# Designs tried in a protein design run: designed miniproteins, single chains, continued (2). Part 28

Each design is a single chain, and the fold is of that chain. pLDDT is the mean over its residues in the fold that is shown.

## One batch from the design tools (miniprotein)

Design m4947
Fold by ESMFold2-Fast:
Structure m4947 (fold): chain A 99 residues (1-99)
Amino acid sequence: MTKLQESGGGNVAAGSSITLSISASGGPIFKVRWFMAPAGVEPGGEGMKYLGSQEMESEGIASFTLSNLEANKKYRIYSQALSENGSFWGEGVDVNAYA
């Protein structure tokens, strides 16, 4: 079964950057898209912001660097994998920016 797993979330200082990564397994995946959402917003909901995309590497890993985070805010980062068999969303990862 194809699975998309995000990592690299957690607590980060505001004004710095954090690098997020995913690993994808099981299926042929050619692109990953990155999105940022407020806490509690599901994929495609209001307030979701497209961040960018990357083609998948041969090892099935993609990464994205998130910057310009506002202090004392919690973000939900989603990834979406695109494959020959369609698209699917990852579970998401939380990023908490502190002062």
Scores: mean pLDDT 72

Design m4948
Fold by ESMFold2-Fast:
Structure m4948 (fold): chain A 70 residues (1-70)
Amino acid sequence: DNTIKYLEQAKKAAEKGDYEELEKIADEAEKNGDTLAYSAAKGAANLVKQGKKEEAVKALDGALDYYKSS
């Protein structure tokens, strides 16, 4: 599943504080029509840019949980 793959990649990038990687993941998700992964990765990138790395990881965990339960 591409959505789960993007969200897992985004979580790893957020854990490292790599907002540039998060933006790349968001761009690839958008290119492939994955609006959920795009929005989650973009939001996480913005949180990491603000120094809120823990919040970014929690948001991505929430997105993964929501997707898997939907």
Scores: mean pLDDT 84

Design m4949
Fold by ESMFold2-Fast:
Structure m4949 (fold): chain A 72 residues (1-72)
Amino acid sequence: NKAQLEAALAEARELRDQLKQMGKKYPEAKGAADNADKGIDYAEKMSSTGKQGLDMAKGLADAMRAALDTLQ
């Protein structure tokens, strides 16, 4: 479902942007944001296969939320 994939990718990009802002104070957040950029690019390339792209985008969002929670 393209709508679900686009929503998951949009959420992942929003969380990445939050990590980039936190990266100005926390170097660990900058590293997480850089890794998220690479993961989002890879998920977008895999989106043509449907489920794999969606699962990856959701996994990236979950990982970024966990990182944001640890940084407070």
Scores: mean pLDDT 75

Design m4950
Fold by ESMFold2-Fast:
Structure m4950 (fold): chain A 79 residues (1-79)
Amino acid sequence: MEELAEKMLKVLEEAAKLVDEEAAAILRRAVEVVRAAARDPEAVLADPEAVAVLREAEAALKAHEEESKKALEKAQKEL
């Protein structure tokens, strides 16, 4: 559990550096929820708002991964 939370934290922090400020704010909120889940996973799972924050961050990450891949492909083609 803690190891998975730590990996998610690293992914969220790295993604926050690559996204815009609004998406970065969502990812920062998710980081706080993941840290809380590492300490008390049952309390976080019982909180529907915490679960909603994680899902929102996951959607933002997925949307930005697609956008980042398109930007990278465009940069590689322009090179």
Scores: mean pLDDT 67

Design m4951
Fold by ESMFold2-Fast:
Structure m4951 (fold): chain A 74 residues (1-74)
Amino acid sequence: EREAILARARAEIDRQLAELGLSRAELEAVPVEELEAEARALRENPPDLTDTVPREWLVLGVRMAWAAVRRAEA
């Protein structure tokens, strides 16, 4: 059900936040519109991931996942 899917998504986001040393409050401080703009920029100009993925890209991924969860809850 939707609630179960959202609960699992939130748990996965919390796990990734813990690995990155971040908190949910840091995700909530950024407007959804900014996260969507960053995602569009990445889609048009994808980063070179032939080596180590930069921490900043991992953080953006988690922020985008959080924005998706918030939109699904609205």
Scores: mean pLDDT 67

Design m4952
Fold by ESMFold2-Fast:
Structure m4952 (fold): chain A 75 residues (1-75)
Amino acid sequence: GMSPSELAERAGRGSAALRRAAAEGRPLDPVEQKDAVAAAEFGILVDGESESLRAALEAARAGDAKAAWEAFRAG
């Protein structure tokens, strides 16, 4: 499995990619999508599962950068 340090690094890249893709009005590419999923999973690991973090995870898995960024920011 992924170490906590690796997950935290991917989470940082994922949140940056979400913000950028949302600002550009584009979907996440496959690499950004994996990093965005890691960001939502890291949020759930650290803060516990919330409705907004679950929504962020689902949107990230769908490649919906705007929905994922809005949900992640709300969590």
Scores: mean pLDDT 79

Design m4953
Fold by ESMFold2-Fast:
Structure m4953 (fold): chain A 71 residues (1-71)
Amino acid sequence: MAEEKIKEYEERIKKSTGKEKAQAYFDLGRAYLELGQYEKAASAFGNALVVDPEFRREEVEELIKKAQDKI
């Protein structure tokens, strides 16, 4: 379930750096989006770009817009 995956991704964020950490934030954002937690989803996607600005940038930006549109 999405809640179980959130805890997994939070653990990966703590144990990773660079692109791996950006990936974990991206996965966390997607899990929050699935739960309808749009503010947390937008924050997680934003954090992915803070960690790695070029990490799937276009996709992450579109997902941030999608989450913000629901707030």
Scores: mean pLDDT 80

Design m4954
Fold by ESMFold2-Fast:
Structure m4954 (fold): chain A 92 residues (1-92)
Amino acid sequence: AMADELRERAERLSAAAKIVYDYLKEKGIEGPRTFTAEELEKLVEEAQKRGYDPETIEKARAFVEELKRRGQRLRVTYKDGKLSAAAFAPPP
């Protein structure tokens, strides 16, 4: 169902956003940043090594593969303990 597809996409983004949030918070990196699919893949591998749950890792990997298929990147902004995240296609 379309509603189930939207929920699944939101869950994948949420899993990737959690990993990115934890990374930016640990490094003290604030403000806008863009991650390529390849950069996110490395962050997901590091999260797996740090003992993140298998479901979160699987969903985050699915998000990375979606970015690769769509030629998209992830734009994030971490500020004041909050993260905003959106997938976008870079201009050709």
Scores: mean pLDDT 83

Design m4955
Fold by ESMFold2-Fast:
Structure m4955 (fold): chain A 85 residues (1-85)
Amino acid sequence: SGKKVAFLEKLEKAIEEAIKIAKESPNKTITKEQFKEVLKKNGVELKDVEVDAIFNFYDLGKQGYLNVGQLKAMKKSVKVDIKRI
């Protein structure tokens, strides 16, 4: 649906901003808190439990942060979902 596409496009933009933040960090990572702030800034209306589920899916090491590669994988998944609609 158009509403689902609009949501996924906002999510993709938020992930692109998260990738930029991670690239500019000394350790090339973004924390869960920074990720939540980026989602909120981009109008991605998700509950904390939903953000935690998405973040934890890519945080395979249970470290509490995501690297640039993990964020790029997340963005690629969102782009595939947009194309399937």
Scores: mean pLDDT 79

Design m4956
Fold by ESMFold2-Fast:
Structure m4956 (fold): chain A 77 residues (1-77)
Amino acid sequence: SALEEVYKLLEEAQKVLEAAMAAAKTDEQKQQILQVADELGRAAGRSIRLLQEGKATLDEVRKVINEYKKKAEALKA
């Protein structure tokens, strides 16, 4: 289902954030990772709501989650 695919993408993004947190050496880096995690949670919640209301497509939701996954990957590097 579309919702199952969205949760899969969220799990992947969360895994990247967890890896970034484990690798973080400074409080500033940790705070930045926590901010991205909070933003992902809010954006994903909104996107899922819009998808359920027929106001967003699965592709639009994928794009939003993948954007935050990319931000999380950048924090790991």
Scores: mean pLDDT 85

Design m4957
Fold by ESMFold2-Fast:
Structure m4957 (fold): chain A 74 residues (1-74)
Amino acid sequence: SMVEEAKKKMEELFEKGKKEVEELVAQGDYSGAVEVVVKTALEMNKIVKEVNDEEVKEYHKKLGKELEDFLKSL
């Protein structure tokens, strides 16, 4: 379904964002890591707007929080 495809694309963006954040923090580039979190959230939000589904909106909020929490844990 469109919802499942959207969630899959958001998961791929989330995993890519996590890897980039981890690499930037390892290099001492914390400001770059924050920028990746913001850009990842914006890219996921484009999917939310395209699909316009409540489940996708909830999933976006969950993944966004998890990415922020991940950065804070590093």
Scores: mean pLDDT 86

Design m4958
Fold by ESMFold2-Fast:
Structure m4958 (fold): chain A 87 residues (1-87)
Amino acid sequence: MVRATATAYNFDVDKASFRVEIDLENGTIRMTAFDENGNKLGEAVAQTSNDDDSIMAAIGLLVETLREAAANAGPGEAATASGELET
């Protein structure tokens, strides 16, 4: 089971720079979005199992959840979104 939560300001995902951090010791993958000035625009975090299929699923879910949070945010406000794989 893979779960992700994202919090983001309103931004264009195609114009952002992304940093991905994989912490297998804590079962966590983090994706952070930055603007041209290095300001943090949003962050998504997934909890994952330490297997290749779960890790790949988590990365895909992070992108979709971050996109949803960014789309739901108002001007100057952050929005939160969540997603799960395996029902």
Scores: mean pLDDT 77

Design m4959
Fold by ESMFold2-Fast:
Formats: C-alpha cells, sequence, structure tokens
Structure m4959 (fold): chain A 79 residues (1-79)
C-alpha cells in the first residue's frame, strides 16, 4: 500500500532525525514526503520538543518512540 509505505517513511525519518539529523538519508526522506505530510511531521516534532522543555528529555524520547510505534502499527494494519 502507498499509504503504508508513506507511514513507514515518516517513522524512519523521526528515528533518523533523533540520531543522525544532518545525514543525507534524513534529508532524502524529508524531501520524499508530500508537503502536507512534511507539515504534519513538523508539528509532531514541535510537540515532542515542547514535551522535552516541559517534562524533560526522557518524556520527549518516550513521546518520539510512541509516535514511531503508532505510525508503524498503522502501516501494518493497512497490509
Amino acid sequence: SELAALLRRKAELLRLINYQPDSAEAQRLWDSLPEEERRELFEIMNAIQQIGKQEGPDAALRALEETVARLLAEAEALE
């Protein structure tokens, strides 16, 4: 499914920006996303950053991991 592939790309990018934000791989994945999906992902990243500022880095990492797991579960449900 095209949608499942898109959700997997979003999950992969969220993990990459946490570990290797300046990598060519992260940039390629970002550029491969439709504009609406990039906007949604940007809002997700901003929300995680805000959690980190208010609740600390462990809470931000938890929110990141939960978002990645949710996207992957949604992709699996489409197959």
Scores: mean pLDDT 80

Design m4960
Fold by ESMFold2-Fast:
Structure m4960 (fold): chain A 86 residues (1-86)
Amino acid sequence: SEIEALLNLVDRLKRDLVEELGVSEEVAEDFRRRFKEAILARDVAAVREVGEWLLRQAREQGLSEEDLERLRRAVEGLTAAAEKAV
């Protein structure tokens, strides 16, 4: 299922947020929950809003510009995949 594959990618990004980028578990879990809710609701606007929220949280937590750019590309990829699946 395209939706199941997409939800698995969200779980993977949540792990990378904590393990690779040092984002707090609380912010990473809020991202996972909200992004999955938006996908299941088939709400593309909500998907975009959660992605933008995550990038703001990451900047506030002091991620480097290099890590923010990596995260931005990952979020854009997930958003594009969600738009095709929804």
Scores: mean pLDDT 85

Design m4961
Fold by ESMFold2-Fast:
Structure m4961 (fold): chain A 93 residues (1-93)
Amino acid sequence: GKKEEIEKKKKEIIKLIDEGKYEKALELVKELLEKYKKDKYAYEAVGEVIDHAISLGKYDLALEIARLMLEYSDDVTGAIGELLRVIGEMLDK
């Protein structure tokens, strides 16, 4: 189903990040957000990708992913929340 497809894409994106393939990871984030616009599972999946990038100290990547959420989703409040969370993590280091 839709949830399983989103989960598969999330895992693929995380794998690309672990492999240092950041440009391809960002392309898949964009595709996920465009295909599943307004889907709560897609927003949750992208939030988990942001968490993964932060856990690796890849704050620039996390900020770019949050920017894509702002650009491609209707959840402006959620996307702003993710941007503020990334900034908070950067300042706490």
Scores: mean pLDDT 80

Design m4962
Fold by ESMFold2-Fast:
Structure m4962 (fold): chain A 88 residues (1-88)
Amino acid sequence: SEEEMLTLARELDIRGARKEAENAAQRYAVAGDPEEGKKLLEEMQKFIDEAEALARADPVAGQQAFREVGRKIEELTRKADELERAKA
């Protein structure tokens, strides 16, 4: 069903985003800033939770929110990359 497919796609997007956020935070910790990594992970988890809640209430707004989550994940990954390069 369409509802089942949308639910599955949403769950996969959420799991992927959480995994990427955890990986970026771990890279931040390994690069020498575990406290900042933890803070960024907590902020990212909050954004993902908000996007998930919004998607349940409004699928169109939810799609926009998940695009913003993707952008935030890219920012977090870029910061981790910059910290790793600065440490090297």
Scores: mean pLDDT 77

Design m4963
Fold by ESMFold2-Fast:
Structure m4963 (fold): chain A 89 residues (1-89)
Amino acid sequence: MKTVEIGLAVPKSKWGKGLGTKKVKEMLKYAKEVLGADKVIAKVLASNKETIAALEEAGFKKIDVIKNVEIETGDGIKIEDIVVYEKEL
């Protein structure tokens, strides 16, 4: 079983033109077809409601919450919770 992690725990200022659910589905297809992944883990900031909605719409399940993580931003260190999602392919 090959697990691939995708990093979505980035500040909003660093998001490209994300297409929400479409972007998540494209990442899943790449993980399965190019990387040969059997499972995908996604880590997302708890404040990032749009990405959470896209992950849940794409069929991810919440498996964990990592509390009080120090996130570097352009304006210093911010403490946020990271929500961990999983999807089997």
Scores: mean pLDDT 73

Design m4964
Fold by ESMFold2-Fast:
Structure m4964 (fold): chain A 68 residues (1-68)
Amino acid sequence: SLEERLRRAVEALYANPHSLEAKRFLDELGIPDDVFEPHLKAVRNAKTLEEREAAIDAFIAAVRAYLG
């Protein structure tokens, strides 16, 4: 699903900010850097597992809102 693919992309970028596969996927969806970078930063700055999951969920929600 789109949600599963977005979650995998965020996890890949968290592990490697230069993940070409994840970057290409977001570029193909037409998601600009200014839409996902704040959420990626929130994921990286999360101090608990619960905060990290909330940040990932917020990223998915933001992408869905952007796509309509």
Scores: mean pLDDT 78

Design m4965
Fold by ESMFold2-Fast:
Structure m4965 (fold): chain A 117 residues (1-117)
Amino acid sequence: GVDEAAVRERLAALVERNRDKLSPELVELLEAFLADPSHENFRALVERLQTLLGTLDKPLTFEELVREVLRILALGRAAYVLYLLAKLVDDPLAAEIEALAATVDPDEALRRASTGE
C-alpha cells in the first residue's frame, strides 16, 4: 500500500517547486485539497487537472479507464492528484506512480471504484 500522508507531503513539495508554472486558480485548488482532501475538493481539482491535460477529449475504452485511471485511484486520492500534476509539469514522479499502479490488480481497482473506496 501507499502511505497517503507521505503522498500528500510529496504533492505539497511538487506544488511548491512548480508554483511559478501553475495558474493562481490551480494553486488555490491544490492548496484546498492539501488542507482538506474531501470528495468535493478532490473532484474540483481532478476536473481542472484533466481539462488542462486534455484527457477529457480522448476517448478511453473501459479497459483503458481501469488500467490508466482506476488503478492509480486505487493507490489513493492524493496519489491520483500527484500523478495528474506530475504529468502536467513533466515531472518523473508520473512514471514512478504509473509503475506503482501497474502492481494493482485491475479487478481490485474496479471493485474499489464500485464500492466507493
Scores: mean pLDDT 77

Design m4966
Fold by ESMFold2-Fast:
Structure m4966 (fold): chain A 59 residues (1-59)
Amino acid sequence: MAKEKVLEEVKKKGRVSAEELREIAEKYGLSHELTGKMMTLTEENGGYITYEQLKELLE
């Protein structure tokens, strides 16, 4: 599942920037709507997102 692969990649890195997150989302074919929500959350957290924050959004 695309969400699962994105979560695993972020978990391995510990945290990712908005640009890194976008690249990972595109790599695994995540929807534009969900990618947009993740990018917004990343910006609200000072330009980075953790595995825990992303998991809460994606469930």
Scores: mean pLDDT 79

Design m4967
Fold by ESMFold2-Fast:
Structure m4967 (fold): chain A 87 residues (1-87)
Amino acid sequence: SAAEKRRKEIEEQVARGRALIPQLVDELVAAVKAGEVVGEVVAADDTTIADLLALGKAGVDSLTLNREAAERAAEDEIERSKAAALA
């Protein structure tokens, strides 16, 4: 059915997003340490991978120390996006 196809597509998108979380956090930490990201640190209500990437150099130590928390925040955002897409 169309609903089953949509559910499978959303599950596949979620799985791809989840698989990228550790790599994106690694890339963010590496980029900030390299000075590639220099923006101000701003905490958004809806923290996404894009928001984590926008944290910039000011957040590198916080992200390094709180990498687990950053990965959890990204996972929570994926779950929220999945729930919204399935609603």
Scores: mean pLDDT 56

Design m4968
Fold by ESMFold2-Fast:
Structure m4968 (fold): chain A 81 residues (1-81)
Amino acid sequence: SSTTLRLLGGAKTAALTMPADVAAALLSRENGLPPEVARRLVELAREHADLSTEELLAVIRERDPEVYAALERVAAELEAE
């Protein structure tokens, strides 16, 4: 969804511009992601820094479906408000 891509875009920016632990803490606090999920999301975004947000979402869906499901849950919660 467009909301999932927007959330991932923000997460990617944080992961690439902040120290990894700071980015993970921010994503957990601001987006309500579990700390473990936020850390794995930051790791994936850093590993795939050269990918577009859409390409990164496809990689996350394949390599870490739990992180993908968490992003979709947060996006659905934001759309329900």
Scores: mean pLDDT 84

Design m4969
Fold by ESMFold2-Fast:
Structure m4969 (fold): chain A 61 residues (1-61)
Amino acid sequence: QTFDTAEEAYRSVVKGPPDQQTVDKLNALADGESANIHYATYNATFEFKKENGKYKFVGEV
């Protein structure tokens, strides 16, 4: 599934809103780029990708 905003993609897998640094990192992605976001509460890293101006959750790394 793809999402129109980085925040929507993030909230699809993470409880609560992203912090500003996470939003900025995801919004800085060019089409075809991925970013790994570490979520300390879960001790997990999630990969998000931008495709055709939309965001998707790729998986846990």
Scores: mean pLDDT 79

Design m4970
Fold by ESMFold2-Fast:
Structure m4970 (fold): chain A 106 residues (1-106)
Amino acid sequence: LEEELREELERLAEEIKAQREQWIQQVQDYHKQQAGETPSETRARALWATAASIRLIGEAIQRALEYRRETGDEEGARKLLDIALRIASELSLELIREVDAEEAAA
């Protein structure tokens, strides 16, 4: 169960990485429309890492809520949430570190 959950969240993290350029473009377009200003690439990457982290945390919460809905096991759902949030946090930190490393290398 923990291993399967880790694999699912790792797959989501890879999907988020694959969609990075699209997410950055969407963020830049959104800011241009709302504020009339386009964020720098550095700021856009930081915003992407934040959005990716929120998506991973949101998925962790959703998995726990779905488990509770399907089983009625509130204690099991709470334990699943704790594990999922831990994995999501680890993956989020890895994404942030990758962005920071790219910026340092530029």
Scores: mean pLDDT 78

Design m4971
Fold by ESMFold2-Fast:
Structure m4971 (fold): chain A 78 residues (1-78)
Amino acid sequence: LLQKAIEYAQKGIEYTKKGDLDSAIKYFREALAYALQAGSSEEVLNAILEAIRYTKKGDLDGAIEYAQKAIKLLEEEL
């Protein structure tokens, strides 16, 4: 579950960098679903939610920053 959350968050970043925001949001939502199933901390869940929020408003730098924060926190939970 945690490994899947990390993989999907990384895909979210990849698609954000490509400018495919619909795919980025889809992958960040998958990361959120796996993090929730894993029982991840509120800090992890909030970081993924902020990545989604920034992607929706077109703030790509903010989206990437929060997604990277989520990945770091998820790796600490492994």
Scores: mean pLDDT 85

Design m4972
Fold by ESMFold2-Fast:
Structure m4972 (fold): chain A 105 residues (1-105)
Amino acid sequence: KKQRLLYAEFKKLDTEKNGYVTSKEYPKLLNYAVELSEKSAIPVSKSTILKNLDLSSPYLTKSDFLFLYSIATGTPVLKKTILKEIPNADKPITLKEAKELLGLN
């Protein structure tokens, strides 16, 4: 399942074991996002990926997570749309919340 693979990658990026992905791991996250996009039916450019990740946040936001999930599922949804449609998507996301959003136990 694509959901399990995405969760496994986020879990690897929780290097501090505090349930969040820290800004220190954003270069690895960006590389993963580019790889996901290259395998997508609707690829997005690296510059588009950079514009849709909140690199000013100390922790990965719900919007960042949902954007990456949209790339992983082959139906990219940009940050602007996510922030418009999803309440509080600009807030940090925990690994527990990410796991729940992916429908994992």
Scores: mean pLDDT 78

Design m4973
Fold by ESMFold2-Fast:
Order: C-alpha cells, then structure tokens, then sequence
Structure m4973 (fold): chain A 115 residues (1-115)
C-alpha cells in the first residue's frame, strides 16, 4: 500500500487538491478518478493508503467492485465525462459506488463524492 503522503502527491499530480487534502488527514484512504479523453477513451486512476494490511485488503476489494460497476455502467451506455471519489473507509467507498451508480442512471456526466 502507499503512504497517505504518496496518495496525496498522486492526487495533486492528477489535478485534484481536494483529494490530496483528504489523504493527508486520514491514515486510510481510497481515491478514484475516472475521466474521458478527447478521443472518447476513459482514463482510470486509483490509489489506496491503509494503516493495516486488513484495511488495505478491504479498501482494495471495495475499489475492485467500484471499477467493475463503472465498467458495467459504461458497457450499458451510461457514459460519463468525470467521476471523482475519495473515501476514508471501505464502507464509505462501497456507499460512494452506489451514489455514483445512481447519479449515472439519473444522467449526470460529472460526479464527485469526497467524504
């Protein structure tokens, strides 16, 4: 797993200072950025910091489910331009997955869930 400062540096490099601030304030954090390029391709970036191996595994599992859900929604024609998520626990990341799925079904193209 990455350190919180490494995750913060990752978020700043991507252009999301609000995600960097979340990472610096918490010992465990999962970040996901999905954005559409001008050519129509999707970029997917994620980073995880965790204070324990068990929490790293739980955040990784929740992140995998999130990525799978985004792929399923894209395949179903629910296109988006940008999804930005920051969560400090596996439970928040799973809740963010549901919130993003609901927003995409409602026709939103730019979604942010940072908690």
Amino acid sequence: AMTPEEVAAFAEKLGYPELAELARKHDSVGLLVARRNADGTLELHFAIAAKTPEEADALGSAMGRFVQRLAELEAAGRTFDEVVVGAKSPEQLLAATDRVAEALRAGERRIRVIE
Scores: mean pLDDT 85

Design m4974
Fold by ESMFold2-Fast:
Structure m4974 (fold): chain A 80 residues (1-80)
Amino acid sequence: TGEEVRRLASKVEGVSEEAIEEASRHAQLATDALLAGDREAARLHLTKMGSILTKETSNEQASEIVAHAARLGLEEERRR
């Protein structure tokens, strides 16, 4: 999940490498929390990811990336 989010965020013009790295880290932490059954922690990490991205890109682009991360985490949970 983190690697896929990194790749998606890097395609958005104007987002810094630092913001991409932080957002990807939170996306991975959200997936890890979801797999551990901690849905509230997963939600908080997705929220932090959105906050990081909205500082450098549009709310629409940030929301799309966050929604993609959430879908990937849920897909990984369903495969276990």
Scores: mean pLDDT 79

Design m4975
Fold by ESMFold2-Fast:
Structure m4975 (fold): chain A 58 residues (1-58)
Amino acid sequence: SLEEAADAVIRNLEAAKKISPGAYRRALEMARNFADGLEKLGEKELAQRVRARIEELE
């Protein structure tokens, strides 16, 4: 499901931050692209959840 995909993207972002700055930058780009895709699909609540997690980690 899109919710499970969003959770996986968030978990990947959290894990990447603990690995290296390079891993985090790549995961961050993927997370931002995923959130943009969700918004285009009309999944605004899931998109905001991913973006909120990005803001918390920055």
Scores: mean pLDDT 85

Design m4976
Fold by ESMFold2-Fast:
Structure m4976 (fold): chain A 65 residues (1-65)
Amino acid sequence: KLEEAEKIARENEHLVETGDLKGALKVQSELAKSFGKSFKATPEAIEQYKEKFGISEEEVLEYAK
């Protein structure tokens, strides 16, 4: 799960760098759905996602919904 999510996030970075904002937004939407389906909002998981994706704790909790 985390490894797959990291791969998608890395692809998102590449899309942003090449100016493909539309593609980057689509990938972000897919990540949110992936987290919502299988993410467990434990303190450890929150810290891992914050570090891997550079997102805030609030954003991680939003994905868990």
Scores: mean pLDDT 57

Design m4977
Fold by ESMFold2-Fast:
Order: C-alpha cells, then sequence, then structure tokens
Structure m4977 (fold): chain A 64 residues (1-64)
C-alpha cells in the first residue's frame, strides 16, 4: 500500500475512535460518518487526499 493510503486509513480510524470515545458529544455522529467514509475510500484504494479530507471534516465536527 502507498504511504499516503496508510496515513489516510490511520487518520480515518482515529476520527472514528474519537467519535466512539465521546458518543454524547456534539458532532460525534457526524464525525463517525465522515471517518467511516474516509476509511472506505482509503481501503478501496481511492484518493488518499479525499480520504484525508473526510477524516479532517470528522475531526472538525468533533471539535478536535
Amino acid sequence: MARNQEEAIRAAQGTIDAAKALPSAPGAAEALEYGQKGLEIALNGGSAEEAGEYAEKGAKALGV
């Protein structure tokens, strides 16, 4: 796997884990949705940049 895909997968998983750790937080549901979308893109060999953008949107929704 390309280095960028690995980093995108880690970022998306991090967003998902953060959302699951704070399920009652505002934006937790949005963060989980964005993180899952980013992970799907990265795992299917899609654009690492696009996957990273979804992970970033998730992190922003969670406030981190």
Scores: mean pLDDT 76

Design m4978
Fold by ESMFold2-Fast:
Structure m4978 (fold): chain A 69 residues (1-69)
Amino acid sequence: SPQQVQDVAEKFGVSVPTLEKRLQQFKEDYKEGKIKTTSPELAEALAELLDDPEALEEVQAYKQQLQQS
């Protein structure tokens, strides 16, 4: 929802248009296996905004890889 986008933008200290650009980039990045270019915390928030189980699974895998390093 628009309110959820505003809440996430405020949490990360960015403008709504900036967050919308990040969200669009994230949609492309996770499908191409490039999620590692985004911070884990931001990636998780973006996946939740998309309400996409596939994106959430990719973020969880990325976070697990970071913990194993």
Scores: mean pLDDT 73

Design m4979
Fold by ESMFold2-Fast:
Structure m4979 (fold): chain A 83 residues (1-83)
Amino acid sequence: MSPVELVERAFVLVHLGRYDEARELLLKAGATPEAADKIIEGFRAYLQGNKEEAIKLFEEALKHVTNPELKAYLESLIERLKK
């Protein structure tokens, strides 16, 4: 499973309230624990309709991501949310 596919599945798990499983998938995608927690907070903010908070949390998560594919995905997600 690619890093992108893992993050997309993690979003579905966050929507279902399955945060521990979402976190495990994000770690497998190459997120640090700090990045994984920020991504989950960002997904929760987005699901609550707070797009501005989601953007800030994803930008913070990017500071703790070293995997190039995951970094590119998060950068693309942030740009989409800014529109």
Scores: mean pLDDT 86

Design m4980
Fold by ESMFold2-Fast:
Structure m4980 (fold): chain A 77 residues (1-77)
Amino acid sequence: AEARAEEAFERVRELAERVRAGELPREVAEAEAIDLLVNELGVDLSDALRVISAAEAGDWERARRILREALERLEER
């Protein structure tokens, strides 16, 4: 879980950085981040959107916290 959280966070951060560099359209990056968080990790769509919003704002600490909380909640299910 922790290793998957860190890998997922790193991939979301990389997508956001590619958008800022002009290498990737925002809509494509958001779709890939949603696919990763929801389909690969099982994060609820609402939590995934909150992570993406925090990452878009450059609030990496908040994005990481939301992702950790979402994955902890998933493990408790």
Scores: mean pLDDT 78

Design m4981
Fold by ESMFold2-Fast:
Order: C-alpha cells, then sequence, then structure tokens
Structure m4981 (fold): chain A 83 residues (1-83)
C-alpha cells in the first residue's frame, strides 16, 4: 500500500542518518536513493520530501555530513506529515 511504502521510506532514511553519522556516506546515499524510489512509488504527494532526499544525497556526495543529515531529517518530517 502507499502507506506501507512511506513507512519503509522513513525506516530507510533513519538508517541513512545512522550511516552518515558513522561516516559511511556511500551507505547513506544508497539507503536515501531506495527511500526516494519507495516514496515516488507510493503515489502520494511527497514532492517536498523528495526534494529534501535529493539535497541530502548531493550533500553526502560532497562529504557534507551535517547538511546531508539535516536534509534527511527534513525528508522524514515531510513523509510523516503525509501519513
Amino acid sequence: SSREKLLEAIRLLVEAISLAKRGDFGGGIEKAQEAKRLAEASGMDVSEALQHIEKAIEALRKGDADGGIEHLRKAISELMQAL
């Protein structure tokens, strides 16, 4: 269901934050990309969350852990509001 896809996306974003905090930016990016795929597949209007996931991935690619984590947190907040 759409709700189940958003809950799994939130779980993956929480995992991405944990990986980024440990300096595993590659792992964080991988989890954030899967979360984005599930959020898109939900069919719900989560455009704000998707933008934050994209900004998080870009920040982590640049080695900006703090910026990446902040955008992941914002994405989680937006997805929770859509539930």
Scores: mean pLDDT 92

